# Ledger of designs, part 42: designed miniproteins, single chains, continued (2)

Each design is a single chain, and the fold is of that chain. pLDDT is the mean over its residues in the fold that is shown.

## One batch from the design tools (miniprotein)

Design m5426
Fold by ESMFold2-Fast:
Structure m5426 (fold): chain A 75 residues (1-75)
Amino acid sequence: SKAIERAKRALLDELRRFGRLRYSDAVRLVATIGGISRAQASRVIQELVDEGLLEFVRDEDGRRMLVLSEKGRAA
């Protein structure tokens, strides 16, 4: 889907701009741009993690965050 591909690109661009996102904010962004459910957006994010473009990290408070991997920064 063109909308899902736009959502993936928007997420990667947001992560390049801000360095990291809260997982909930990333899900909301992908769901909104992709025109898909939050559950479907979570699967899209997991696919980008499985492809090695994104990584899950914990912040100083133990909250789940997303960052670009080295591969994701080079893309």
Scores: mean pLDDT 87

Design m5427
Fold by ESMFold2-Fast:
Formats: C-alpha cells, sequence, structure tokens
Structure m5427 (fold): chain A 86 residues (1-86)
C-alpha cells in the first residue's frame, strides 16, 4: 500500500494533469483546437498515461485494470490522430 504522503503526491499530480488536460480536451472536442493545442494535448495525455501506469504499478493493479487502461490509451491515441488530421 501507499503511505499517506505518497497518496497525497499522486492526488496532487492527478489534479495538475486534469487542470491542464480539461480545457484543451474541450477545445479539441468542439473542433476549436489549434495545431499547438493538439500538440500540447498529446504531450499531457502521454504524461497522464505514464502517471496511470505508475499508479497501477504502485497500487498493484489487476490484469483487468491494466487491460482497461491499455484499451482507453488506444482510444485516446486514435482520437488524437483523428483530430490532428496530419
Amino acid sequence: GLSAAELAEFEAREAELLARLGPLYKKALEGKATPEDIAELRRILEEAFAFVREYLAATGGSAEDWAAFDAYAAKAKAFLKKVGET
């Protein structure tokens, strides 16, 4: 299990990622994202994927949890490819 300090660090990192991701993801969904917004969204999503992998490894995520994460990551990558149009 994680210590209270380790859990607080993960919670802080999640909050920061969501605060950065939310506005850019909304712009992308609305078709208003610039190429720079899409590039930044991609960077934040890759950082978020690394975060989830670290969290699952630290908390002992099940095979099902890892499979679900991989499926969501694949969908997110497909979305970015479609929105990026390049």
Scores: mean pLDDT 78

Design m5428
Fold by ESMFold2-Fast:
Structure m5428 (fold): chain A 95 residues (1-95)
Amino acid sequence: NAMEKLKKQIEEIRKKAVDEANKLVGAEFETVLEAIEYAKKQGREDVAKKLEDILFKEVNEINVLEMKIDKRPPTEFVARSLIRIGDVLDEVFKI
């Protein structure tokens, strides 16, 4: 199921970002946003900026993954497209 695979990949991206954020702040939160709020509340603007970069990377990776599913579905579509291109090339070079 492509949806279950997508969900698992999104969860892995989020977990990696959260783990990196928590390591940077020395605390355990469920989201990068909570880590950013914590750093800002503690007056650590430099740390908050680094956390914002982690959040932007997380959002970008998820957006790229979602765009691939919604507008360019995975490997089976690419494989089928390559087969179709092969058929067109055979037609053009027909002796």
Scores: mean pLDDT 68

Design m5429
Fold by ESMFold2-Fast:
Structure m5429 (fold): chain A 68 residues (1-68)
Amino acid sequence: MELVEKVREALLKGGFSKETADQFAELLSKPENLPAAKEVIEAYEKSDEEFTRATARALNRIAELAQK
């Protein structure tokens, strides 16, 4: 799925390891997790503004899904 691949690329751009990016991309392969996937992509694409806050918000969303 292209969206999952974009999440992986976004995480790599954010400085995460390939292992972490792979795990999150796999988690977000589920259709129910698409909103979180989009948030991660958008967070890392906005590197010239409030990048850190956007990234933290997106990652918190993924963490919530990972803990269920």
Scores: mean pLDDT 65

Design m5430
Fold by ESMFold2-Fast:
Structure m5430 (fold): chain A 89 residues (1-89)
Amino acid sequence: LEEAVAAAYKAAEQAKKEGMTELAKRIIDAANRAVEAASAGDREGLLRELEELIRLLEEAAKTGSPETSKAAKEAAEEARRLRERVEEE
C-alpha cells in the first residue's frame, strides 16, 4: 500500500506541474480512499479504489509528458501488484 500511494503521489505531482490539476487531484483522492478502505478492513472498497487509481494513472500516462507518463506507469504497476495481492486473499 505505502509503495503504491507514494508512487501515485509522485505521478500526481508531475501531472500537476503540467497543468493537469483536476487529474492530479483525482489520483490523490483515489489513493487516499484506498488508504481509508485498507484501514477500515474494507477489501471490496480497497479493490474498487485501486481499480479507479489504475484507470486514472493510465489516463495520465496517455496524456502527459514523457516524465509524467513514466511516473504514472510506475505508479500503475505498483497499484496492480497490490490489487493482485489483495485478490489472492
Scores: mean pLDDT 82

Design m5431
Fold by ESMFold2-Fast:
Structure m5431 (fold): chain A 93 residues (1-93)
Amino acid sequence: MEEFEKLRELIEQAREAAKKNDLEEVEKILEQIEETAKKIENPEARKILLGAVEEAKELVKLARKNPELAKQLAEAAVTLLELALQDALEVIS
């Protein structure tokens, strides 16, 4: 599915932004991930991905409030999205 390939690429871009401690870029990519996830036709896969986006956004919000933990929280947000993508792919397989 073209949407899953795009999600994988966006999540890889989010990982690189998180490694660079670029929270603004992580937030921008999360918006693109959310819009792509909304286009997933399978309701269960879409629910998994959108739920992970909401949790990832909360972690990035916490990163903004906690500069000492910002990189770790942003990387955790991306890891959550990577795991959600794996779970969503299992649902459609």
Scores: mean pLDDT 87

Design m5432
Fold by ESMFold2-Fast:
Structure m5432 (fold): chain A 86 residues (1-86)
Amino acid sequence: MERERLIRELEELARRAEEARRAGDWEAALEAARRARELASTLPGSESAVAEAQGLMAEAAAALGDEERAAALREEVRARIAAAKA
């Protein structure tokens, strides 16, 4: 089923993003996290995965010197966490 394939791809992208982050490859981490966020946003019930991907994107953006993008992404993550608690 297509959903099973998408879930496996999301897990693979999340793993790649985490490995790239640990290796200090911030460009690869940002790209993998961005793809994971886009994929997670198409799946019902994946709000936590979207927030995690955006958090990693913010960290990678800051490491690459894009402080404005990092700040915007952190604000989006904060808003998602606040909405989930409400």
Scores: mean pLDDT 79

Design m5433
Fold by ESMFold2-Fast:
Structure m5433 (fold): chain A 74 residues (1-74)
Amino acid sequence: MDEAKELLDKAKKYADLGVKGTVDDAKKYLDLGIDYTNRIAALNYDSGGAASDYLLEAVKYVGIAKDAYKKKLS
């Protein structure tokens, strides 16, 4: 599952950049994190669940990025 791990590592980096950046950065990196999570979900489905741990972690980081974006809007 090297592809899923690579996508997760990118999602983690983008969530961190969104948390630390501007509101525009937070939106951009949230959208990228969602895209990468969807790619991990496709890999998980195609592999019969072999990427499930990576998918769960990616969803967690999308949540962090979403919360950071909403907090910057207030």
Scores: mean pLDDT 84

Design m5434
Fold by ESMFold2-Fast:
Structure m5434 (fold): chain A 100 residues (1-100)
Amino acid sequence: SAAEVKEALERAKKIAEEAIKLVENKADEKEIADLLLEFQQLVLDTAKTYLPEKLEEVQKKLDEFGDKASEALENKDYKELIELIEKLLKEIEKIFEEGI
């Protein structure tokens, strides 16, 4: 499971980086939202399958991110949205590394 968690984390990093690029390029709001949902689903599914003890902590981080990201996107605060994505990625990396 450790190798599978590391693979999922690497994939999550790539999705987050792609989402940041879409935000920087002021892409369509739906395209940004769809990538962020893909990131959140991958992270949640990985925690459910391989890190069930971390699931509650992961869900809490995703919920906090979702609320703030939705507000930032509605306000077109792209700088805040990028910072929120980067912060979430770092928090998920830490949770997954501690869970391996």
Scores: mean pLDDT 87

Design m5435
Fold by ESMFold2-Fast:
Structure m5435 (fold): chain A 77 residues (1-77)
Amino acid sequence: DSMREIDREVLKLLGVPEEKIDEVLARADQLMAENPSLPYDEAVYRALQELGLLPEELKHLTLEEFIDKFYEALSKV
């Protein structure tokens, strides 16, 4: 799936270990299934927090600042 591949490249650019990316995306999908009003970007952030996979540089950012970084990375893929 080409969209899944783009998501993988975005998370890789943000510093998430490549071997953990599918786990993050699967957890984000599960969070959205449990709460349909949860935006995809927030679901990814929550998945990263729950799995302890937020890169050190991003741990001190607000949700809004993380979302900005996510879409900045997405624009570069």
Scores: mean pLDDT 80

Design m5436
Fold by ESMFold2-Fast:
Structure m5436 (fold): chain A 85 residues (1-85)
Amino acid sequence: SPLDELEAGIDELEALLEEIKKNGMTPELLERADELLRRIQEALGAVYDAGLFKEEPERVAALLARGQELADELGELKKEYFAKQ
């Protein structure tokens, strides 16, 4: 299901953020984060195309809210990383 793919991507983002917090940001982790955000955007497009925004509005809303919180946190970590360059 496109929703399961979106959820899996968001779960991977959460795990990646935990890794960044433990080990610090690296060029490799930054590249992985950017690639993962791209995959999440692709999965979100598939959710939309499948009509799941209408069929599963509560689950979509919950995943979007969680994804946005994690993306915002990643943005803060990126800002801190670039400030050290």
Scores: mean pLDDT 88

Design m5437
Fold by ESMFold2-Fast:
Structure m5437 (fold): chain A 85 residues (1-85)
Amino acid sequence: LFEEGEKESQKFLEAIKKGDFKEASEHLKKLSEIMKKISEEIEKSNPELSKKYREGSETLEKISEAFEKGDEEKGLELYNEMLAS
């Protein structure tokens, strides 16, 4: 899971650098799925951390949706807000 997440994160950044927002959206969807799976696996052992991964997954889905709709400005704004902690 961690190795898969790292690869998808790298591919997302490469797509953004190329201006390929449709490809970036696909990698964000993969990252969202990975975070959701992690959330489900840790829900019983660490419900607070599980909630954070679930929130992260939801945020990545919103960014992906913006890029898919061609709203590149909104997608980048949401992404930068996520990075700013």
Scores: mean pLDDT 80

Design m5438
Fold by ESMFold2-Fast:
Structure m5438 (fold): chain A 120 residues (1-120)
Amino acid sequence: MDVRDKNEIREEEVFDPALGRPVRVILVNIGKVTSEEDEKKNIELLEKAIQRAREARAAGVPVVLLVGFTGFEPKKEHRPLLEEIKALLDETARQVPSYRAAAERQRAYLDGLLAKIDAE
């Protein structure tokens, strides 16, 4: 059985034929929350993924950021982090056509999380 439920960041360089150049793919898997420690680890992983995406973007490398949210429970203090991920997903959809559909689906999920924060 696949061990893909672990909190991790995977970073790969993949050639995109549509762009004719390599792109940096950053995948972050957010595990299920069962404790305050899990929540903290999820936030730390998201912050690291955002930092790596920003660094690659500043270097002029097209970036694909994809986040797997499993059992993530956002709070109001997480809003700036989620909005930054949303901005990076929007940029992925614009810059890397091969990943546009995946980025748009995750963006829609994030919009739902932000709406829940705004309703409280």
Scores: mean pLDDT 76

Design m5439
Fold by ESMFold2-Fast:
Structure m5439 (fold): chain A 57 residues (1-57)
Amino acid sequence: SSMKRKAINELIGEALIAMADVNEGKITKEQAAERLREAGKKLGLTDEGEKLANAVL
C-alpha cells in the first residue's frame, strides 16, 4: 500500500541517519540498533525495524 511505502521510506531515512551518527562517533551500533527498533514500532514496521537493527550490528 502507499501508506506502507511511505513508512518504509521513513524507516530507511532513520537508518541512514543512525548509521551516519555511528560513523561520526555520536552513538554506538547498539544505540543505533535500538533507535531502529523503536522507529519500526512507531511506524508499524516492527519486523522491518528489527531486521535493519540487526543489519547495523
Scores: mean pLDDT 86

Design m5440
Fold by ESMFold2-Fast:
Structure m5440 (fold): chain A 65 residues (1-65)
Amino acid sequence: DEIIREAVIEVHLMGFRLVGAELVEERGNEIVIRVPADPEVQREAERLAKLLEKTLPEVRVRIER
């Protein structure tokens, strides 16, 4: 279960990087990402954040701009 949790988080972190977001901080169950002032990148990052939180309800994603 721990291994699966780590794998799911890692895949989503790769997804954030692919859409142009930057990982700022990962602390326990909180992941902080930064998005540029690009509306397309913001929408994609928000969608990925919701997907991750739906997959792992204990994980929280905070988006900085």
Scores: mean pLDDT 77

Design m5441
Fold by ESMFold2-Fast:
Structure m5441 (fold): chain A 92 residues (1-92)
Amino acid sequence: MTPEEAQRIAREGLEKGLPVEEIARKAGVTVKMENASKETEKAVGEFLIASLEARAAGPTDPAAQDRMGEAARKLIEQLKKDGAKVEVELPE
């Protein structure tokens, strides 16, 4: 799956109001969450979308890379507070 296809699928899932795990699955991403709060689930969803957008935009788009980095930072902070276990595997 191309980064552009994954990003398109993820956006369509978000527009349809699908759960983060289902959006991830449709976009070819594996997400596993244990003991996740709603805040952690939101952070995972934001990180997933930002990562797929950054991959679609390519390494030369600083705004997309900055959004991905910010989403990753927020997810890490939330995991430290929540103690949740989250595994995310992006498509190759």
Scores: mean pLDDT 74

Design m5442
Fold by ESMFold2-Fast:
Structure m5442 (fold): chain A 61 residues (1-61)
Amino acid sequence: NPEQVETARDLADQILSGQQRYPWDADDDGLIESLANGNLSEEALRVLADKLGLDLEKLLK
């Protein structure tokens, strides 16, 4: 879903730039990096949404 990809990239950019507060550890940094670089999998999107308390599918319908 292109809208989910766009939203995930924007959110990843905000996290990487420190605009979004996120309870993230060093192991999760690679996940955010992959999302920002366009390596978006459904698993990565769901993990990001779950940690942020977001339902991306609901938000993008």
Scores: mean pLDDT 59

Design m5443
Fold by ESMFold2-Fast:
Structure m5443 (fold): chain A 90 residues (1-90)
Amino acid sequence: SLEEALKRLQEEIKNTSYDKVRAAIDELERLAKETGNKDLLEFAKLMREEVDYYEKVGDKFNIYQLYKLAKDLIERKDPSLAKFYLRLKE
């Protein structure tokens, strides 16, 4: 149900720690270095800076979104997401 889906989303947001997001970014950076993907490496650096910012301001929702994006890049290896995100940061 919609209510059950919303409760699951709230639990995922609550349970996404800053360390968990940083670990995912570390894995993404390692993957980028191993594959020579410069765009993914730059993206990992930008995500790390955003985690530091969102931790300072207490924005748990954006921390969850960053975690989800890092996991998608690691698991699906979609470089288009990295390029799209880099463009938004210009």
Scores: mean pLDDT 76

Design m5444
Fold by ESMFold2-Fast:
Structure m5444 (fold): chain A 59 residues (1-59)
Amino acid sequence: SDLDRAIAIGRTLGRNMRRAGLPVQDKQETVLRRTLLEKGFSEEQAEAAVAAFREAASA
């Protein structure tokens, strides 16, 4: 589903940030949300991706 795809995108980016040792910033969440909306995801799907990004990056 589009929701599962959005979550997978956020989770993958969060894991990549964690592995690279890069700090998570509010700007990155804003860019992720904007990019998903521009690609045709809904606001709910974009928020789910941002939540998955936060979880994966903070592990």
Scores: mean pLDDT 83

Design m5445
Fold by ESMFold2-Fast:
Structure m5445 (fold): chain A 88 residues (1-88)
Amino acid sequence: SLVDEALRLNIEAAKRIMEGPRYLEGIGQILRVIGLELDRELGRVSDEQAARDALRIARELQEIAREVGNEEAVRLAQRAQELAQAAL
């Protein structure tokens, strides 16, 4: 689904952030995505709410990526935003 792909790209963006000086924030963002995936699998969140949460995470990842100057992480987070928005 579009949400699943957005969450996958959020993890990829966070993994790029983990390779730099703000690696603890990268770990934190990965844990947030895992928590959202668990909530979806357990039926605790609707598909629409999961898309909204994925979009929020992607926006935060894009900001962190820009601050650390990681162009690849910026592109991954931007693509995650597009897919999450398309799922709404």
Scores: mean pLDDT 89

Design m5446
Fold by ESMFold2-Fast:
Structure m5446 (fold): chain A 76 residues (1-76)
Amino acid sequence: MSVEELRRLAEEELPRWVAELVAAGVPEERARELARRGVEALVEAAELKAAGKEEEAKRVVEEAGEEIAREIEEAR
């Protein structure tokens, strides 16, 4: 999967991720911000993997996931 293919798939999934966050009690505007953060982290991680930086790619995903989880809790 190329970075462009991953971005397209992530962008197509974005409305569903927003809907899931809203269903979990996150305000719609905040849900859109968090979903976008996830897309950006996945794209960045894919670019790092393509460059052979697999450990850095893993770190980006883990850090973004932790940040998103914290923000979801704070938004409640």
Scores: mean pLDDT 78

Design m5447
Fold by ESMFold2-Fast:
Structure m5447 (fold): chain A 67 residues (1-67)
Amino acid sequence: DLAQDILALARELGIPLTEEQARGLATAIESGALSDETAARVAGRGLGLAPEDAVRLYEAYVKRHGP
């Protein structure tokens, strides 16, 4: 599932991420809310993530799934 993929990605990047935060990010991606770097920062902040960590997760996700 997408939340588990995000958790695995966070571990690869050394980003501390809870299962709840991963589910929140998965929901944002599935709803189309995670459309760019700015949207990633906003979603990350809403989940209690450092903006730079949210951006790194977004960039890594896009790299694996394409633009």
Scores: mean pLDDT 78

Design m5448
Fold by ESMFold2-Fast:
Structure m5448 (fold): chain A 88 residues (1-88)
Amino acid sequence: DKAMKAGAEAAKEAFKAGYEKGGGVDGTAAALSAIGAGVGSALAAERGDAEAAREARRNGELGALGAGGEKAGEAARRGGEEGEREAE
């Protein structure tokens, strides 16, 4: 639930940024990368793996940046940070 929520919020912002840059294909690619950042970070953090959580955030941020530009990368980063915060 928490992991899915972090991924969903990041995906919405990343899709919008990617769509504005290159339409539905870029929007979808950016959203998937942001889901990876948010959900991946949350799941890794929940199992106590802080390094894996940071890697998921970093990988998702780079993927979203490539597909949707700086705004999509920022959305993915924010999603990953929210996922990491749920580790407590």
Scores: mean pLDDT 76

Design m5449
Fold by ESMFold2-Fast:
Structure m5449 (fold): chain A 62 residues (1-62)
Amino acid sequence: SAELETVKKELDKMLEENASYVDIYRFVAEKAKGLSASDQRTLLTYFQERMTKLGLESLRKG
């Protein structure tokens, strides 16, 4: 949905701007409440994939 795509872009921007994990988690939780059950699952999966990728990138560099 258009709302889901907007939330994904905002999440990506927050990650690029080095927002705190607390702020990122709060943002995802708040936005998820406004989405359909299907879009909530997609957002959760996307968020988990982004967090995992960042963790793996940190591991490769460290």
Scores: mean pLDDT 77

Design m5450
Fold by ESMFold2-Fast:
Structure m5450 (fold): chain A 90 residues (1-90)
Amino acid sequence: SSVLEEAIRLYREVAERLRAQGTEEHEHLAELLEEWAKRLRLASEQLSKEEFAELLRETSEKVAEQLRKLGLEELAEEVRRRAEELLEKL
């Protein structure tokens, strides 16, 4: 779906920005984002719309929390906002 592709794109964009910082902590979070993007794709094939929405909400909240711990508060808010916009389209 368009929402699925936008969610995967969001997580991949954030992962690329994190990798550009060049620290192990940023690389670790980037790897988690790649895994969550993969999980969203699998969920879209196997799970209900409601289960997919819950996974997107949970993973985006975890991403925002980890970004805040790294001092990336503006990026954390961008992730939350974009995820909420995607959830409204479901």
Scores: mean pLDDT 84

Design m5451
Fold by ESMFold2-Fast:
Structure m5451 (fold): chain A 75 residues (1-75)
Amino acid sequence: SAAAEAEAALAQLEAVVEALAAGRISPDEARRRLSELSRRLYDAIGTLLAQGDVATAQAALARAGELSRRWREVM
């Protein structure tokens, strides 16, 4: 489902931010993964909005915003 895809993408984005903060991946690898995972996340959010699942889409956007804040702290 689009909700499951959004949750999976968010979990993977969080793992990328954590791995970068811990020095386990390079900044270049982190940027590549963030780019691909962000695409998947926003595609899933678009599907949720098209289906009328506004609440799940808003929750995913809020988590994406918090991850973007954390990303800026480690880059």
Scores: mean pLDDT 85

Design m5452
Fold by ESMFold2-Fast:
Structure m5452 (fold): chain A 73 residues (1-73)
Amino acid sequence: SKEEIQKRLDELTAKVQALLKQETDPEVIRELTLLQFRLIAAKSIADLGSVEEAERELKELEELFKKIEAKQS
């Protein structure tokens, strides 16, 4: 549903923001910042009613975030 996709986008945004607040590596900060911009775009896509497109973007962004987390520690 649109509501479920919006909730997941918000949850991922919160995780990105939390990690960004504690991150000191400039390269990781850059990757997290780009991910944040992509999340803003995905939220806009969901708001416009393109739920399937927003879901595809969300899945890709979730995978990218996991890869960024793996680079940490």
Scores: mean pLDDT 85

Design m5453
Fold by ESMFold2-Fast:
Structure m5453 (fold): chain A 94 residues (1-94)
Amino acid sequence: SSNSIQQIKQLIDQSKKSYNQGNYTQSISHLKQSLNLIKENIENMSNEQIYEFLNQISDISGKIYKDTGNKQAFDIMTDSGVMMLKIGIDNITK
């Protein structure tokens, strides 16, 4: 739904703000929430919307991992990256 899309966008925006403030724990929390919300709403979103959100989540989590070595950030980056690859494959094989 449009409401779920807005919630995902807000969580990603909040994670960016937390990252910029050096609040890595809060940034990771918001990324984890956004990723879980994407998984719960995957049937209600286009592949393009999912890819856009996952790309942002992967980027922020990758930056946190590079800066800190944080395992949760690595796990989020890896999970979102795998989901993006699956979407890319689906687009090619369609």
Scores: mean pLDDT 86

Design m5454
Fold by ESMFold2-Fast:
Structure m5454 (fold): chain A 94 residues (1-94)
Amino acid sequence: SSFREEARRIVEETMEKMLEIAREKGDEELARLIEHARLMALAVLDDPSLSDLEQIESLLALFRYLIEVSKNEEVREVAEEAIRRLEELRRRAE
């Protein structure tokens, strides 16, 4: 699905930016959190039982969780941009 491909691109681009931030700051705990979140996001995208909208809702919840727990302003900005992109994708799918 082109919808799933676009969602996957948003996730991968966002997670890579967050990992770069964590590595630049030497924050190994943040890096592990982001790596775990990436695996969870990919599991959502690979789940055939979830509709496209259910996948987006799960991804939105995951990025909101990362904002809450990261306490890193640059990671927050990157996650908020991902949320905006996913909300726009969700609007186009509805």
Scores: mean pLDDT 86

Design m5455
Fold by ESMFold2-Fast:
Structure m5455 (fold): chain A 57 residues (1-57)
Amino acid sequence: MKSLWDAGDRDGAVQTAVDQLLEADRAGDDDRVREILREATSLGLGSEVIRRYHEAV
């Protein structure tokens, strides 16, 4: 996520975060879900990641 954000690929960064959230959720890894959301929020992407995650499922 952060490396794509640093490269200017905002859409790719959001999509990577959504994919990682779906994987962590399926694995039941609540700690990883929290880490992904924390990183997305720190980059200002939190609301968009949550929106796309809800649209994906």
Scores: mean pLDDT 76

Design m5456
Fold by ESMFold2-Fast:
Structure m5456 (fold): chain A 94 residues (1-94)
Amino acid sequence: DVSAQMSEAERREFFLAQLDAEVERIEADPSVSEAEKEQARAAAEFYRLLLEEAPEEEIQAAIDRFVAAMPSPEEAEEARRELERLLALLRARR
């Protein structure tokens, strides 16, 4: 099991590669709507910035992008709360 022998840096790179592969899979699926494809891109960017420990301003911009991709104001508010909660949990763990 190669993944069990990976360093923290290699695990992060592996996870980012998996995110990119999943977005590419969604992009290639003609049954997925353009709105859902943008949601997948925005979500992947948010996770990438979190894993790379990007500046808060860049992470917040990624949250704003994901929220803007939501089809309704209610879903946008829920998405913002969930992503901000995830960000707070990761910051608390350091």
Scores: mean pLDDT 76

Design m5457
Fold by ESMFold2-Fast:
Structure m5457 (fold): chain A 97 residues (1-97)
Amino acid sequence: GEAVERATESGRASGEAAGLGEVEGNKAKEAGGVVGGAGAGTHAALAGRSGKISPEEAVEGAKKAAKAALEAGEKAGGKEGGKKAGEAALKSGLGGA
């Protein structure tokens, strides 16, 4: 639960910061969205694998992380960033459960 929420928040912040800090605005935003979403998914998967949450909670967390990663990706990278971020978060979360 909480670990996934923190991972999602960190992913959002990282994605937005990366998008804003990179060389070209449009491409930087897209990359930021993908990176932020993938980070959130990875953290969710690691939380599940560490045994801090049950497998059932890990699956629920992965779904929440994917939704938040999609939002963060869209905010940082537009539609394409959102789609890739959501996919990466789901894949990472499911792999960790």
Scores: mean pLDDT 53

Design m5458
Fold by ESMFold2-Fast:
Structure m5458 (fold): chain A 89 residues (1-89)
Amino acid sequence: MKLSEEELRREIAVSLALMTAGIAKVRAKNHGEEGAKPDEKLIRTVLESAKEAGVLEEAAKALIEALREAGLYEVAETVEKLYEELKKE
């Protein structure tokens, strides 16, 4: 049982979003909230990859939810801002 190329691209995009949230959570645990702020360029790249795969909304929502669950509300706001920019083309 092998995923189609389209399904694989979608899973990769969502996985990258969740990995980004995981990195932010680990940085917060080791360096506090200031250390949890990922590079805006990394977030943008992940969301752009999700947009190319046709799952921008799904990936953005997954990332925002994971960040909020981790208590990283400022990082979640940054993701929301970039998502709105990318949603507008």
Scores: mean pLDDT 72

Design m5459
Fold by ESMFold2-Fast:
Structure m5459 (fold): chain A 82 residues (1-82)
Amino acid sequence: ALDERIEAAVARYRPRADAAYAAGEDGAAVVEALTRAALDEALGGEVAEPLLAAMRNPADEELRARAEAAVEEARRRLAEEA
């Protein structure tokens, strides 16, 4: 399921985020980069890019609609591959 893929990706990248925080790195920049990598791994770049664009521009209704359409397409694809 989509949620399981996201959870697995988060679990994979969380130790890297924790290590960066412990090292005193810029946590915000590190979290953004690792979130992008996790979304690419879980959902694929075609879904991750619209989601990240919508998250950066929460007032942009067009970007939000594109992100929703991309997520729905990913769910449909996963259901067909089952």
Scores: mean pLDDT 70

Design m5460
Fold by ESMFold2-Fast:
Structure m5460 (fold): chain A 96 residues (1-96)
Amino acid sequence: SSIQQYQQLGDRFISQGDYRGAARSYLRLGSLLNMQGRYDDAIRYYRLAVDYALQAGDYSLAAQGYFGLSDTYRNAGDYDSSDRYYQRSQRLRQLA
């Protein structure tokens, strides 16, 4: 499945020390899970994407991860968390 392929890609990038590659793979995985309504799984992978993007020093990629968290929380009906992550995404874009 596409989900399994992106999980394997993320794990491979981590094993190679490619944190930017891992972040991009987990971002895509979070997006796919969010589209499927699997919000808890999407949140987990978007958080991993943010963590690895920050380790790579990629504030633009981290902002994309925070935006994905915001969108997922909004879809799940948690508007307070959605707003919080949206604000974090916007702040990181100013630093990039």
Scores: mean pLDDT 90

